# Designs tried in a protein design run: designed miniproteins, single chains, continued (5). Part 51

Each design is a single chain, and the fold is of that chain. pLDDT is the mean over its residues in the fold that is shown.

## One batch from the design tools (miniprotein)

Design m17749
Fold by ESMFold2-Fast:
Structure m17749 (fold): chain A 82 residues (1-82)
Amino acid sequence: MITEEEAKKAFEESIKELKRYIEQNKDKFNPNVKDLDKAIEKAIEYLKQYFKTHPEALLDPEKRKELIEKIIDYVVKNSDVD
C-alpha cells in the first residue's frame, strides 16, 4: 500500500519527532549532554527495529508518537543501569 519511499519519509518524520521530544525534555532525561547523544542513537536503532517488525505503526502518526515517547523513556532509564 505505501511505497518504500513513503515509508522512508514516515521514518524520517519519526526521527524528527524523536529529536523534538528529547529537546523538549532534555533536562528531565540526563544532566550529561554526551550521554544524551548516545541515548538518541540507541533510540533511533530501537525505533528502526520496531518498525521493521511492525510497519503498521509507522503509518499511524498517533502510534508513532506514543512509541517514540516509550522508546526514549526506555532507553534513558536503561542508560542508568550499567
Scores: mean pLDDT 69

Design m17750
Fold by ESMFold2-Fast:
Formats: C-alpha cells, sequence, structure tokens
Structure m17750 (fold): chain A 93 residues (1-93)
C-alpha cells in the first residue's frame, strides 16, 4: 500500500500527465484510500466482535477486509496501466 501511494504521486508529479494518466492515478488514489478505510473499519469490528463474542461483527469485519483487498488489487492494476501509458507517451515524443 505505501509503495502504491508513492507510485501514484510519482506518476502525477513527473510529467504534465495526459488526462487519461491523471484519471487512472486519481482513481487508484481513491481506491487505495477506500482500502485503508475499509481495513480500519474491519479492525474495529473484529476487536468489538472478539470482545463481545458477536459472530455478526466478526462476519462484517471479514466483509470489510474483502472490500479492502478488492480495492487494493484494483488500485494496483490502475497504477500499472498509468505507468505503462506514461512510458508510451514518453516514447511517442
Amino acid sequence: MEELKKKVIEVIKNSTPSPRVASLASAAAVLASGAGANKEIGDRLKKLGEETGSQDLLDKADEFYEQARANEKAAEELIKEAEKLTKEEKEKK
């Protein structure tokens, strides 16, 4: 996650990005932020579930963890596309 955020910033900062590159980087940043938020909610729900013995809270924690993983994977793919497009744009110059 830390490396993904650094790569997003680097893609945005190292050129006047094309609108396509900027859109991919922005979408990746939103997804990475969403993944972090979902993980924090999951951690809180897991702690409450363990403390209260509530299976419903543990099940909800698992749902938030799955959403976090999906968002991380989507962000990673968008960053790879942005990096690839940035290289192609530089080669066409």
Scores: mean pLDDT 77

Design m17751
Fold by ESMFold2-Fast:
Structure m17751 (fold): chain A 100 residues (1-100)
Amino acid sequence: MPKIEFSASTLEAIARLIEHEIRKHADDLEALRKLVASVAGLLDAFIKAHPDSPYAPEARALRDELLRLVADPAATPDQLLAALRKSAELLRKAAEWLRA
């Protein structure tokens, strides 16, 4: 994958993409699981790019939650959707922080 620069515009674009994929695949458990795995990787990359961000602790907690959900075969669609929505909200807040 090309190197991602986590600018405010990039974080906003990722948040919008997550929200779009949630709407498109809300009833597709396999697609949601793949999205959760991808978002966990994006949160890890965000933490590495912005370790001093006030949102870095929340991003670490969400990354760990997403990784637990990916590892849990009993994880429900509602649990996956809730974690994905939290991740999109965090990325929007992080984008606002970078624009300030």
Scores: mean pLDDT 83

Design m17752
Fold by ESMFold2-Fast:
Structure m17752 (fold): chain A 82 residues (1-82)
Amino acid sequence: MKHKLTVLDEKGEPVVEEVSNVEEAKKAVERTIEIAKKLFPNIPKESFDEALEELHKLIEEGKYDEARYKLEILADKVVELS
């Protein structure tokens, strides 16, 4: 089964990506957080680390729609604060 997640591309723009399993979903989220940290160094690292932990938990629980929504909120806040 494929799930949709909102991720950040290398330019920091939110894009929808399809993931086929938990491992792919976790890697997509980790990549997104790493990109956000690099593009927006003035945002506290703790905010990104908390978001990553919460997103991993949602993915482990199969709550992909909630994870997607949280990623969209994170992306919007990152763009607004940059």
Scores: mean pLDDT 74

Design m17753
Fold by ESMFold2-Fast:
Structure m17753 (fold): chain A 81 residues (1-81)
Amino acid sequence: MGDELIERANKKALELLKRAEEAGVDREKLLQVIGLAIRLIGIAIEEVLAVEKGEITPQQAKERLDAAIKEAEKELEEILK
């Protein structure tokens, strides 16, 4: 589970960065997307640690990461405007 959460976050982070590069954004917007990607990976790490500590279930961790991914995609759309 933990490795899958990190892999999923990493794949989405790279997808967000690729979309920004393809959109030809300036350096300021690119740094915003990099920050978004780093935040998403950080959330996945926090969720993995919470599962390992028994604070949440793997299913809850997956749901929280899914919510974070949706918010990240929404923020990317605003950055690309």
Scores: mean pLDDT 84

Design m17754
Fold by ESMFold2-Fast:
Structure m17754 (fold): chain A 62 residues (1-62)
Amino acid sequence: SRAEAEKERERSERLRKENPDYYLNPSPVASEIAEALRSIGDALDQGLKNGKFEEEVSKAKK
């Protein structure tokens, strides 16, 4: 719900103020990891679907 999301944001901002080090460099790393994971997942799914299918066909031919 919205209240939950707002509470999470408020908490994050509070932590940022309490930990200057966290404020300096946490978000970019977390954001990059999340995007990398999604990109890898998508590439794997697409690769498995097309690559595996074609490889199976190739092996079946022999």
Scores: mean pLDDT 62

Design m17755
Fold by ESMFold2-Fast:
Structure m17755 (fold): chain A 71 residues (1-71)
Amino acid sequence: SKYEKKIKDLLLKAGLSKSEANELINAIKDLARDPNNEEAKATIRRILSKVKDEEIRKELAKAMRNLIDSL
């Protein structure tokens, strides 16, 4: 998915690992399947808290919304 690639590229640019990027993408997919998945919500919050650059956060939020809408 182009949105998964965009999310990975943005997180790498923010200084996070490829492992953390994959963890976020999997958590988004889990949350799309079950909106009450508290583990997925916690993972998303934890990873997003590490992204300090405002422009990256803004682009990441858009890419995440687009990924959810595509699922």
Scores: mean pLDDT 86

Design m17756
Fold by ESMFold2-Fast:
Structure m17756 (fold): chain A 81 residues (1-81)
Amino acid sequence: MKAIEKIREAIKKAEEENAPKEAIELAKKALELLEKDPKNPENLREAKILLIEAYKKLKEAGKTEAAELVLEALKALNEEV
C-alpha cells in the first residue's frame, strides 16, 4: 500500500528533523490503523483526520519535507479509496 510507505517515510523524516512528538505520534496512529485493517472505511476516515492534523503540526513547526510526505500519503489514500 503506497500510503503506508509514504507515512513510514514521513515519520522517519519527521524524526530526522526533530519534529514535535505530537505530530510524529499522530502519524504513527494513522499508520497503525491502516496496517491493522486498510480496507475498513472508519479506519481510513480516522487515519485521514490524523494525517491532516499531523500535516498542520509539521507545517506550524516548519518541517516542510515531513509535511510534504504526509501530503503524498493523503493523496495515495484518496487514490486507493
Scores: mean pLDDT 82

Design m17757
Fold by ESMFold2-Fast:
Structure m17757 (fold): chain A 85 residues (1-85)
Amino acid sequence: ELEDIYKQAKEHVLGLAEKFGPKKVAELLRREAETLRSTPGVPQSVADLFLEAARLAEQGKTEEAADLAAKAIALYYETEKKLEA
């Protein structure tokens, strides 16, 4: 379940980087981090992972950025699922 979310999220972010470029992906990841920081119930660590992923994307480290962003997405979905339990 969590592994499938991680894998799909990583492939999605890599696809976005290929289609729109790493600078655009960095901008999107920063906007997500800002939104999540303002969202009640979301751990700060999720926003911090998106911010670090954006920093890596700016450096051209697209695969590392996608990995971190995918981990943040998986952690966010795990958090939402726990709130329903």
Scores: mean pLDDT 78

Design m17758
Fold by ESMFold2-Fast:
Structure m17758 (fold): chain A 53 residues (1-53)
Amino acid sequence: ATAEQVKAEAAKQGLALTDGEAQQIADAVNNNPGLTVQTAVRLFANAHPERVQ
């Protein structure tokens, strides 16, 4: 996964991620075989509901 793919998925879920946040999520997806970009972004959204549009 790339930071750009994470940002695209985040936008679909109402999130505007910074480059650093997108890269951290991409790294988590790449290091966890059971974790998808969609799931990782959803977990971030649930942890930071104030950031969801």
Scores: mean pLDDT 80

Design m17759
Fold by ESMFold2-Fast:
Structure m17759 (fold): chain A 65 residues (1-65)
Amino acid sequence: SMAAEEEMRRELDRLKESGAIGSYEIKGKTITITVNGIDLAGLGRILRVVALAFEVGYSVKIKAA
């Protein structure tokens, strides 16, 4: 749904703002997340965003900075 896609985008922005991820890019239906390192708390938040993305038909790629 539109609401779920908006929630996904807001969570990505919060992850970037908090420093949990370095950056993200959305191209078509693919989200690429760049991480500088992953701790357990950051991993949990990233997995939540991945679940939201899959619910709205997006694919997720994670890469190291």
Scores: mean pLDDT 80

Design m17760
Fold by ESMFold2-Fast:
Structure m17760 (fold): chain A 67 residues (1-67)
Amino acid sequence: MSIEELIELIEQAVREGRVEDAGEKLRQWIEEGKVSKNDVLAALLTLWREGRITAEQLRLLAEKVGL
């Protein structure tokens, strides 16, 4: 999965109110080796910097994936 695909998937899930589901899927993908914690962190910081997610949504997702 590319970082661009990861960014789009996270943003869509957040906009749909599926933050908890997004966090669980990201954690599973990290455990499976499909994405790294660094890739998730980069995607979350990009979304936050661009104003596409809130600081609270960033925190919740980061906590869920163990960042």
Scores: mean pLDDT 82

Design m17761
Fold by ESMFold2-Fast:
Structure m17761 (fold): chain A 60 residues (1-60)
Amino acid sequence: MLSDEQLAAGVAAGVRAIARGEVPADTEGGLRASGQGASEVSGASLEEAIAAVRKAALTG
């Protein structure tokens, strides 16, 4: 299930979001974005992402 391609895509998406300034810099905005981001992610998608990161850390 884990692949370097999937990890690279995730990292690229995160970097792109930061570069676009979609992540608010202020404390209130940061807290809200973190909470809403977690809520917007489906349970299956979130668990898959966490599993991929954990497996990469253990194998790499």
Scores: mean pLDDT 51

Design m17762
Fold by ESMFold2-Fast:
Structure m17762 (fold): chain A 86 residues (1-86)
Amino acid sequence: MYVLSEEEKKKLEEIFKESDKDKDGYLDLAEFKEALPKVLELFNIDVKLSDEEVEALLKLFDRDGDGKLDFEEFVDMVKYLIDQSS
């Protein structure tokens, strides 16, 4: 599993906060779809995901089953994508 640097984690916090329109500390599916391309750009990951794949990815990391990702779930998802691209 990929280990994030402190700089990478800070950039992920920035993307998360910018995409969290309601400032509730969670990303819903629409906010997650906005955040994901920025994450892929940050880590130079050249993968294309369909809307259905993005929804499946959110559900995979949504431990609470509320249809939203908190920051820890978001970070785990990013580490997964980096592992898959390596």
Scores: mean pLDDT 79

Design m17763
Fold by ESMFold2-Fast:
Structure m17763 (fold): chain A 75 residues (1-75)
Amino acid sequence: MELGVALMETADRLFEEGLKAYKNGDYEKALEHFERAVKAYEQAVALLTGEQADIARSRLEEARKFLEEVKKKLE
């Protein structure tokens, strides 16, 4: 589905921006980007099927892991 692919591309961009912020110690910016990436991946998973859905689920789990890590940094 075109919308699912576009959402996954948006999520990938947000995840990349989150990783850059995280590596630079900008945990508040990383949190914002990872939260947005997770939501976009969740929407992509709902719209995609087969191999594309599997890729989106894998990336969603990775984004969730980094979201948890950045929340720990902000404690």
Scores: mean pLDDT 86

Design m17764
Fold by ESMFold2-Fast:
Structure m17764 (fold): chain A 96 residues (1-96)
Amino acid sequence: SMEHERRLRELLRRTREVVERYLRGELSREERHERLAEISREFVELLKEDPEAWAVVEEASRNSWSAEELIAALGKVNPDVAAYFRGLAELARELS
C-alpha cells in the first residue's frame, strides 16, 4: 500500500513535469507523447498488481465512464489508484 502510493505519486509528478515542460516549449509534441507513453506503461504494470482495480479500469474504458465515475468506483477497491486518477483529472482541469 505505502510503496504503491509512493510509486503512483511519483508517476503523477512525472506526468505533471512532462506536461509543464511541453507547455514551456522545452519538449516537442513527439517527445511529450513518448514520455507519457513510458509513464503509462509503468502505471499499467502497477495497476495489473491489483486485479480488482484493473477490472474497474477495463469496464470504465468499455463503457466510456466519466473521470468522476471511474474515480468513485476505484475509491471502493484501491484508494491509491483512485487518488492517481484524481490527480490526473486535476492536472487536466488546470490545463483547460
Scores: mean pLDDT 86

Design m17765
Fold by ESMFold2-Fast:
Structure m17765 (fold): chain A 101 residues (1-101)
Amino acid sequence: NPELLARLEKAAPPSSEKARERMEKAVENLIAYIKKNNLTEEQIAEMLRSLVEAGEKNGDDFGLRVQAVALGISVEEAKNLHDEEEKEKLIREVARILVNA
């Protein structure tokens, strides 16, 4: 899924070809899990919201990276994003991409 991979590469730029391969495999495994468990867009959105909340509570660089991945944006964009409506919009966009993958 090129759109999902582009968002993940923006959030967690691969440092090597092996890192890119691991990211692609993680995406394949996540999509397989979604399909196997017949997860809805709403259930995926709830999982992404939980990841964003966990990242916010952590309050460090690792938490920012978790938020960036869940929102499909860069770490710098996640650091500067304080609008809860925009976060929800991004969560919905990522969930829609995942359910349609």
Scores: mean pLDDT 82

Design m17766
Fold by ESMFold2-Fast:
Structure m17766 (fold): chain A 90 residues (1-90)
Amino acid sequence: DVAATLSEEELEKLIERGRDMERLRRAFGEDGLEKPEARAFAREVGARLTEAALAGVPEEEYRELLREFAERARELGLEKVAETAEELAK
């Protein structure tokens, strides 16, 4: 049982990063997912953040990932996603 092997600290960190993913999900909803590029980016963001959370990636590496997402969101015209990712990277 993989879940039973998580430490309390690892679980707390995973929950915190889960909250970040929920904030980003709301931002994607505000910007809209009408464009195929936006939907593809949302799937990539979800997958990469889940991998980073489960791998226990250090805070600085996680913030760098969020900054990457902010830049890419701006290129795609996803203003709310860009603002949210930039705020979470602080």
Scores: mean pLDDT 81

Design m17767
Fold by ESMFold2-Fast:
Structure m17767 (fold): chain A 103 residues (1-103)
Amino acid sequence: MGLELTLERVGELDPEGEELLKEFVEEAEERYEELRRKLEEIRATYADDPEKRFRLEVSLGVAEVAIAVGLTVTTRLLAQKRYEEARELWEEMLEMAKKALEA
């Protein structure tokens, strides 16, 4: 369940599915970069508060898993030509990740 596994399926999709997958991958890369920046911020801000740091790092981990699972499932839906379901699920996963980042 990772970006490389998702990209391996690009050749199996029709043009609409391929374009949607590229959009989801680009959004996932932006969110992963945001998660990396937040992790560095948490480590710097809460260096002297290990309990709060741990809880915030767990929240970031949940967001990362949500994005990874979202990409895996949406790729499968796109391969099945379920474009509307893929878009809806992807938006739900991004919102879940955003809420975890706002903790």
Scores: mean pLDDT 77

Design m17768
Fold by ESMFold2-Fast:
Structure m17768 (fold): chain A 59 residues (1-59)
Amino acid sequence: MDKIDELLKKTGEAIAAGDRESAERYIEELSRTMLENGESEEFVESLRSVLLREAERAA
């Protein structure tokens, strides 16, 4: 399984658990990994914003 799939799964698990601190850490790792893999900055920023909002709502 590639690193992005693993980080996305861990992010979802942290959000579901209401663990904002872990979710924020995984979101930052996911964003960095996606940028390194050549994803557009605009896409990564949009995804990051959505995931951070979900993490805040779940906490």
Scores: mean pLDDT 81

Design m17769
Fold by ESMFold2-Fast:
Structure m17769 (fold): chain A 61 residues (1-61)
Amino acid sequence: AAETPAAAPPGATMERAKAMLEAAVREGALSEAEAEEIIATSDSAKEMVDKLREAIDRRLA
């Protein structure tokens, strides 16, 4: 295994974003319904992460 300091792998990035959403739900930072909506409405990993941060901010505020 070697580190490739170029571009992030597209498929793996989507799974990582989903894993972050699952972790946030487990930590109580957002609800399962909010996580499901983010996954359903997001077409990219970046959009998924951005919506996750927005949802957490809404709950924290």
Scores: mean pLDDT 71

Design m17770
Fold by ESMFold2-Fast:
Structure m17770 (fold): chain A 71 residues (1-71)
Amino acid sequence: PLTLPPDPLLTKEQVDKVLEDIRIGLENMGLLTPELEKRLDEARKKLYEKIDENGTITAQELTKLIHEALK
């Protein structure tokens, strides 16, 4: 069995930090729109639902959901 996963397991607190860092980065670049803020909030809700079901989420899943939100 694989005991050391390649991706870190993330909690809600870590997800919030990553999403906030992205928001701050977009704001500093002048790219943060109300529409993007709404999409990021929706991505946070989806990530929270997955964490509530599974206890944690992988960094790869976080990246995928953020990428989908920014489309």
Scores: mean pLDDT 75

Design m17771
Fold by ESMFold2-Fast:
Structure m17771 (fold): chain A 95 residues (1-95)
Amino acid sequence: MSDLPKDVRLKLAAFYNASLGKSTSKEVLENDEFFNTATREEIYEKLLELELVENEEEFEELLKFVEESSIEEVKKKAIEIDIDRGLELIKEGIE
């Protein structure tokens, strides 16, 4: 399909919310609405802004992972990325 499936959109919203450390609040619902209505390009730009993907190839790999994975596996992936980014900042000597 040329558009993202609803289950993929739901999992991407969960991935994004998990990366931000957000609970099931109004903000989570607003992010869910964004991912449910946004174009593929807008979703890519949103993930790129938060550095969850670095390029379109990584975005395609993420979409495949999300399509093949459970929502809990997707949430774990977001947390792992956040931890890895934090460890890189420590190695580079943050202020």
Scores: mean pLDDT 71

Design m17772
Fold by ESMFold2-Fast:
Structure m17772 (fold): chain A 86 residues (1-86)
Amino acid sequence: EAEKYAAEAARAAGADPDATAEKIRAARREAGLSDEEFRELLKKAMEAAVEQAEELIKKNKDDPEKVAKLEKAKEYAEKAVEAAEA
């Protein structure tokens, strides 16, 4: 479930969610990570993405369309963190 929210965060940023999900699965297989290890890394990555989105929102306050897209990406990243904690 956390992987789906990460893919939606990528889509909000302009990336293909299906391609992103497949790359995440491939990277996990290549790294030999367990489900728990992968979940922890994904959580840390999404926490960093939330922080980065907040900084970009502050820098782009004069562009409401860009802010709306960044807020959506942040929402999906936050949901990915919550799902990874479950």
Scores: mean pLDDT 72

Design m17773
Fold by ESMFold2-Fast:
Parts: structure tokens; sequence; C-alpha cells
Structure m17773 (fold): chain A 93 residues (1-93)
């Protein structure tokens, strides 16, 4: 189901952040970079998409490629981002 896909992506993002020991501010920065990349791709702005893609780690590039394949909306990606941050917060306590 779409809910399962969103949950799986959120857990994968959270695990990347936990493994790297990212602060809350750094997590927000990475999530913003994901959204900027996806927005550029949706606009067909290849130059902007390439610039934003360079800010993403290889693991996050795999995540955004799956998001694009699944046809997730930016609103659904924002939901995934919120879930990922919550998972990190719960696992740090």
Amino acid sequence: SMEKIKEELAERIANIFLKKGLSDEEQVEQLVNILKYLEAVRRGDEEEAERERKKLSPELIEIVEEILKEGLSLEEVEEIAEKAMKIVLEKKK
C-alpha cells in the first residue's frame, strides 16, 4: 500500500540520519535539499536538479529515485519527512 511505502521511506531516511549522527538542524537541511531536488525535477529544470542532487548523499539519492518512481506528491514527501524526524527523535531517547 502507499502508506507502507511512505512508512518504509521514512524509516530508511531516519536510519541514514541516525547512522550519520545528524543534529535536528542538519536533518531539516537534508530534508529541504530532498524537496528542492524533487521540485526542480517536477519543473523540468535539469540544471537546478543537477545542482540540488549534488547536495545529496548516495543513500539519499536512492531515496529520491524511489520517490520519483512511486510518483509521490510533494505533500506526501513532506509527510515522509515529518515521520522520519519523529522516528529519529523517538530512537534518540
Scores: mean pLDDT 86

Design m17774
Fold by ESMFold2-Fast:
Structure m17774 (fold): chain A 114 residues (1-114)
Amino acid sequence: SLLDEAIEELRKAIEYVEKALKSKDPETQLEYLRKAIEEVEKAFELLQKYYDEHPENEKLREALRLVYEALSNLRQALIAVEKGDFETAKKYAKEAIENLRRAIDLLEEVKKEQ
């Protein structure tokens, strides 16, 4: 299903962000953050398509908002790494993981209701 695929992409994104956070090499951090962004963008497109079919689902709307905020956070983390501001990058990356985990929890609840 579109929901199962979106949840899988978000879980992959979390794994990539965690790999970026564990690396001390800026090039490796950028590679994993870019991979995380790609997975979140794929998930957002799938979720937007599913939301268009279920526009009154408030949990789905909130999950979309959290995914969008996580995408914004990852883009800010990427910019911070490019500038050598690793403390700011780490902060945004952690906020992205929190938002993605909350989105996954809401999407798992949506699956139980559908």
Scores: mean pLDDT 90

Design m17775
Fold by ESMFold2-Fast:
Structure m17775 (fold): chain A 97 residues (1-97)
Amino acid sequence: MPSPVDTAIETLRTSLDQVDLYGATSGVLRGTIDSLRRDRNAAIAQGDTALAEVLGETIERLESLLSEAYKNPYDPKVTERAREILEESLARLQELR
C-alpha cells in the first residue's frame, strides 16, 4: 500500500499541476485544502505527528491565501504564493520518506 506520506505527496503534485493549468483560483485552493484535510486526518489516525504537522501548516497557509484570492481575483501574486506553499510542503514531505 502507498504510505500516508506518498499519498500526501501525490495530493501536492496534483495541486501544483492544477495551479499551473488554472492559476490559484478559489476552486483549486478549496479542492486542495479538502484533499489535504483528508490526508491530515489519516496521518492523525495513524499517529504520524510529523506528517500531520506539515499538512496542518500547509492547510493554514492555503486557507490564508484563499481569503486573499477572494479579495484580489486573478492576482498573479496569489498564484506565485500558492506555488511557493505547495513546493515547500512537497520538499518537507519528501524529507519525511
Scores: mean pLDDT 84

Design m17776
Fold by ESMFold2-Fast:
Structure m17776 (fold): chain A 92 residues (1-92)
Amino acid sequence: RLEEIDRLLAEGLERYADDPLTVEMLRLSAVLARASLERLPADVRAEVEALVRKASEVDDTDREAALAYLRRAVALVEAARAAGADPTLLEV
């Protein structure tokens, strides 16, 4: 539920308020969690899932790289929303 995502985001922002990288990662993760409740094209969902997985893999060693992967995932979601989920406009 969106309310649960918003609550978890608020709790995380309060806990890590003094860590700007973690704050940005939490905000991006909340956007991606909300997007997971939307019907996105299968190719966009697969790419987003792959980027989120890569972010999780490097989060312990390179938080800026993890943040970059999350930013790419959010950009794909926003592009899909802007294109009305038309797969032909999301060609790689």
Scores: mean pLDDT 71

Design m17777
Fold by ESMFold2-Fast:
Formats: structure tokens, C-alpha cells, sequence
Structure m17777 (fold): chain A 79 residues (1-79)
């Protein structure tokens, strides 16, 4: 088991990459369904300050939540 650390590491990294791609696709589909700009969500995920005044408060909260989820997935991939 301990001797398989390198194999488990590669398996976990591959699983994280696949999970990131699947969740990214899901987030993009959800954003399109809701009429959100994907580039705006990606910029928020990167920590950029973006003017969301054109959106309702509920839409702004949802966009921020989606951006935070995307950020978390990308940070997990970098580990």
C-alpha cells in the first residue's frame, strides 16, 4: 500500500483533472441556461473586480457562488 503512493498520486491527479473538466462543463451549461456571461464568471474566479451592476442582487450572488466553485476546483487541480 505505502509502496503504491506514486500510483495513487497519479490516479488522484487524473481524477481531479477529469472532475474539473466535468464540473467546468456543468458550470458553463448552467451559466448559459441562466443567461450569464461565462467570461465574467471566469474573471470573478480569477479574483478580478468586475462590475455586476447590470445584474439583479440574486443573479450577482449566484454568479459569485459559481465563480467561487470554479476557483476552488482550479486550486484543487494545482495541488
Amino acid sequence: ILKAVKYEWNSQEEARKLALEARREGLEDMARHLGFDLETIRRLAEGEEVDLSAYTPEQQELMLAMAEELRRLEEELKK
Scores: mean pLDDT 72

Design m17778
Fold by ESMFold2-Fast:
Structure m17778 (fold): chain A 59 residues (1-59)
Amino acid sequence: SDELLRLLESPDRATVTRAIMELLAKHDVDAIRQALATTTDPEVQKMLQFALKSIELLE
């Protein structure tokens, strides 16, 4: 999911949201955790935390 991680660096919020939704759909927990560890944007951090929690509830 290196491509999706690259999209998270986009200045376009819609692009970032789509990338997070695709990571969630793929259940790519490692990529979500990696992104959460490196992002400095609080809104992106909240979206990633929500995605991670959603996967954990389904597993």
Scores: mean pLDDT 77

Design m17779
Fold by ESMFold2-Fast:
Structure m17779 (fold): chain A 65 residues (1-65)
Amino acid sequence: MNEELVNAAAEALIRDFPSGVVSSVQLEAVLEQFDLSASDADAVLKRFLQLQVEEGVEDIKRAVE
Protein backbone atom coordinates (compact mmCIF):
# COMPACT_ATOMS: atom_id res chain seq x y z
CA MET A 1 0.00 0.00 0.00
CA ASN A 2 1.20 3.54 -0.83
CA GLU A 3 1.01 4.64 2.82
CA GLU A 4 3.68 2.11 3.81
CA LEU A 5 5.95 3.27 0.98
CA VAL A 6 5.28 6.90 1.97
CA ASN A 7 6.44 6.12 5.52
CA ALA A 8 9.54 4.30 4.23
CA ALA A 9 10.42 7.22 1.92
CA ALA A 10 9.95 9.72 4.76
CA GLU A 11 12.23 7.65 7.01
CA ALA A 12 14.86 7.55 4.25
CA LEU A 13 14.67 11.35 4.00
CA ILE A 14 15.25 11.61 7.77
CA ARG A 15 18.37 9.43 7.48
CA ASP A 16 19.77 11.15 4.38
CA PHE A 17 18.82 14.73 5.30
CA PRO A 18 19.08 15.04 9.11
CA SER A 19 19.12 18.85 8.80
CA GLY A 20 15.45 18.54 7.83
CA VAL A 21 15.87 20.62 4.67
CA VAL A 22 14.85 18.80 1.50
CA SER A 23 14.44 20.40 -1.93
CA SER A 24 11.65 19.37 -4.32
CA VAL A 25 14.29 17.75 -6.58
CA GLN A 26 15.62 15.62 -3.70
CA LEU A 27 12.07 14.70 -2.69
CA GLU A 28 11.25 13.64 -6.29
CA ALA A 29 14.40 11.48 -6.41
CA VAL A 30 13.37 9.66 -3.21
CA LEU A 31 9.83 9.20 -4.57
CA GLU A 32 11.27 7.47 -7.66
CA GLN A 33 13.52 5.32 -5.45
CA PHE A 34 10.44 3.98 -3.61
CA ASP A 35 8.27 3.76 -6.76
CA LEU A 36 5.99 6.59 -5.61
CA SER A 37 4.26 9.15 -7.83
CA ALA A 38 4.21 12.95 -7.72
CA SER A 39 0.77 12.72 -6.08
CA ASP A 40 2.51 11.10 -3.08
CA ALA A 41 5.03 13.94 -2.73
CA ASP A 42 2.88 15.97 -0.33
CA ALA A 43 2.17 12.89 1.81
CA VAL A 44 5.88 12.00 2.00
CA LEU A 45 6.88 15.58 2.84
CA LYS A 46 4.17 15.84 5.49
CA ARG A 47 5.31 12.55 7.06
CA PHE A 48 8.96 13.64 6.84
CA LEU A 49 8.16 16.88 8.70
CA GLN A 50 6.26 14.92 11.35
CA LEU A 51 9.20 12.56 11.92
CA GLN A 52 11.65 15.48 11.89
CA VAL A 53 9.68 17.25 14.64
CA GLU A 54 9.66 14.10 16.79
CA GLU A 55 13.44 13.65 16.45
CA GLY A 56 14.00 17.41 16.76
CA VAL A 57 12.28 17.55 20.15
CA GLU A 58 15.43 15.94 21.62
CA ASP A 59 18.07 17.40 19.28
CA ILE A 60 16.70 20.75 18.03
CA LYS A 61 19.71 22.68 19.34
CA ARG A 62 22.25 20.31 17.76
CA ALA A 63 20.66 18.92 14.58
CA VAL A 64 18.80 21.78 12.83
CA GLU A 65 21.04 24.77 13.45
Scores: mean pLDDT 70

Design m17780
Fold by ESMFold2-Fast:
Structure m17780 (fold): chain A 99 residues (1-99)
Amino acid sequence: SPLSEKEKEERIEKILEEIDKLLEEMKPLAEELLKLKEEKGPEHPEVQEKFAKVSELLKELKKLYKELTELLGTEDAADARIAEYLAEKKGLKLPEVPV
């Protein structure tokens, strides 16, 4: 393995923090984009500029998700880890899956 278990876990934690930061940044931009699209229509230059910005953030999110998937081995494991991290940060505990 190119990384120790400790180094791998530290990288996973940093990726999760970056994903959360991107999601928090994207949320108000997506809400603003929806409002502008309703007011000015999808072809308006301001709407297109906001779409481009949201698209760039989505591309960055996809790169982080891919790295997380490679570190955890499966997309399901990556999804579960993201959900757990976000639940803990928001004070929500996910129910344990019955073993």
Scores: mean pLDDT 81

Design m17781
Fold by ESMFold2-Fast:
Structure m17781 (fold): chain A 63 residues (1-63)
Amino acid sequence: DSELQRLKEELAYLQRVLKSLQDALENAQKKNASQSLLDSLKAQIAAVQAEIAAVEKKIAELE
């Protein structure tokens, strides 16, 4: 199923983005970055997690 394969590739991409953002947040915390930067990274993480959940739901509907 071409659509299922594409969604699984999108999921893998989003999981890599999430890991990158989590690593960026940890590094920002270690560098005593501004609360504004930390809040921005947390908001981006939440947005990517929501996108992952949406893609996982679409995959489940196709299985």
Scores: mean pLDDT 87

Design m17782
Fold by ESMFold2-Fast:
Structure m17782 (fold): chain A 65 residues (1-65)
Amino acid sequence: SSEIEKLIKEASKIAKELGLPETEDLFDVHENIALVRMMYTVFKDEKYKKAAERLEEIARKLEAL
């Protein structure tokens, strides 16, 4: 659906801004959540925490469709 495409595109933009792998589906979103959470534990930068929270929101919306 157009909503799925829109959410995946937003997740891909977040991934690209953080230098993470391309996002094509919900599995990639979950993998990137794990990577971003790991980056937050290592770097302690709030940008990773905010990115993880937004990706988690996107994942919840995709799972509800």
Scores: mean pLDDT 87

Design m17783
Fold by ESMFold2-Fast:
Structure m17783 (fold): chain A 56 residues (1-56)
Amino acid sequence: DQAREQYEQTSSQLNGELNKKIEEYSKGTPEQSQQQSQQAIDDATQRMGQAGRQSR
């Protein structure tokens, strides 16, 4: 369905953005990288949850 397609597309985009953020954070200090990576993962998870709920 269109709702599933939208969710999958949003998930793919968020996964790509998350990977880029993790790569950027990995260039920092280990402790900061871990904290920021976790935050980015939490944010991506929350956005995916919202996208799923907003799907028709």
Scores: mean pLDDT 72

Design m17784
Fold by ESMFold2-Fast:
Structure m17784 (fold): chain A 70 residues (1-70)
Amino acid sequence: SSVQSQVGLHELEELREILEENGLLDEERKKLIDQAIEYAKQGNIEEASKLVKEIKELVKEEDPELYEKL
């Protein structure tokens, strides 16, 4: 278990770009990443990290090779 989760705005914007490049930025994942960006802007790293985990699990289901690189 990670005792520390750091999710920065740059990390979230990079993740969004990776999803878009791989055709994985659908309406559901777009909403999740946009919400994570808002939480990160507010300094709510805990909630942003939860949404990132949810996004990564969705990526794992559709593209396991990309998930391994995330």
Scores: mean pLDDT 76

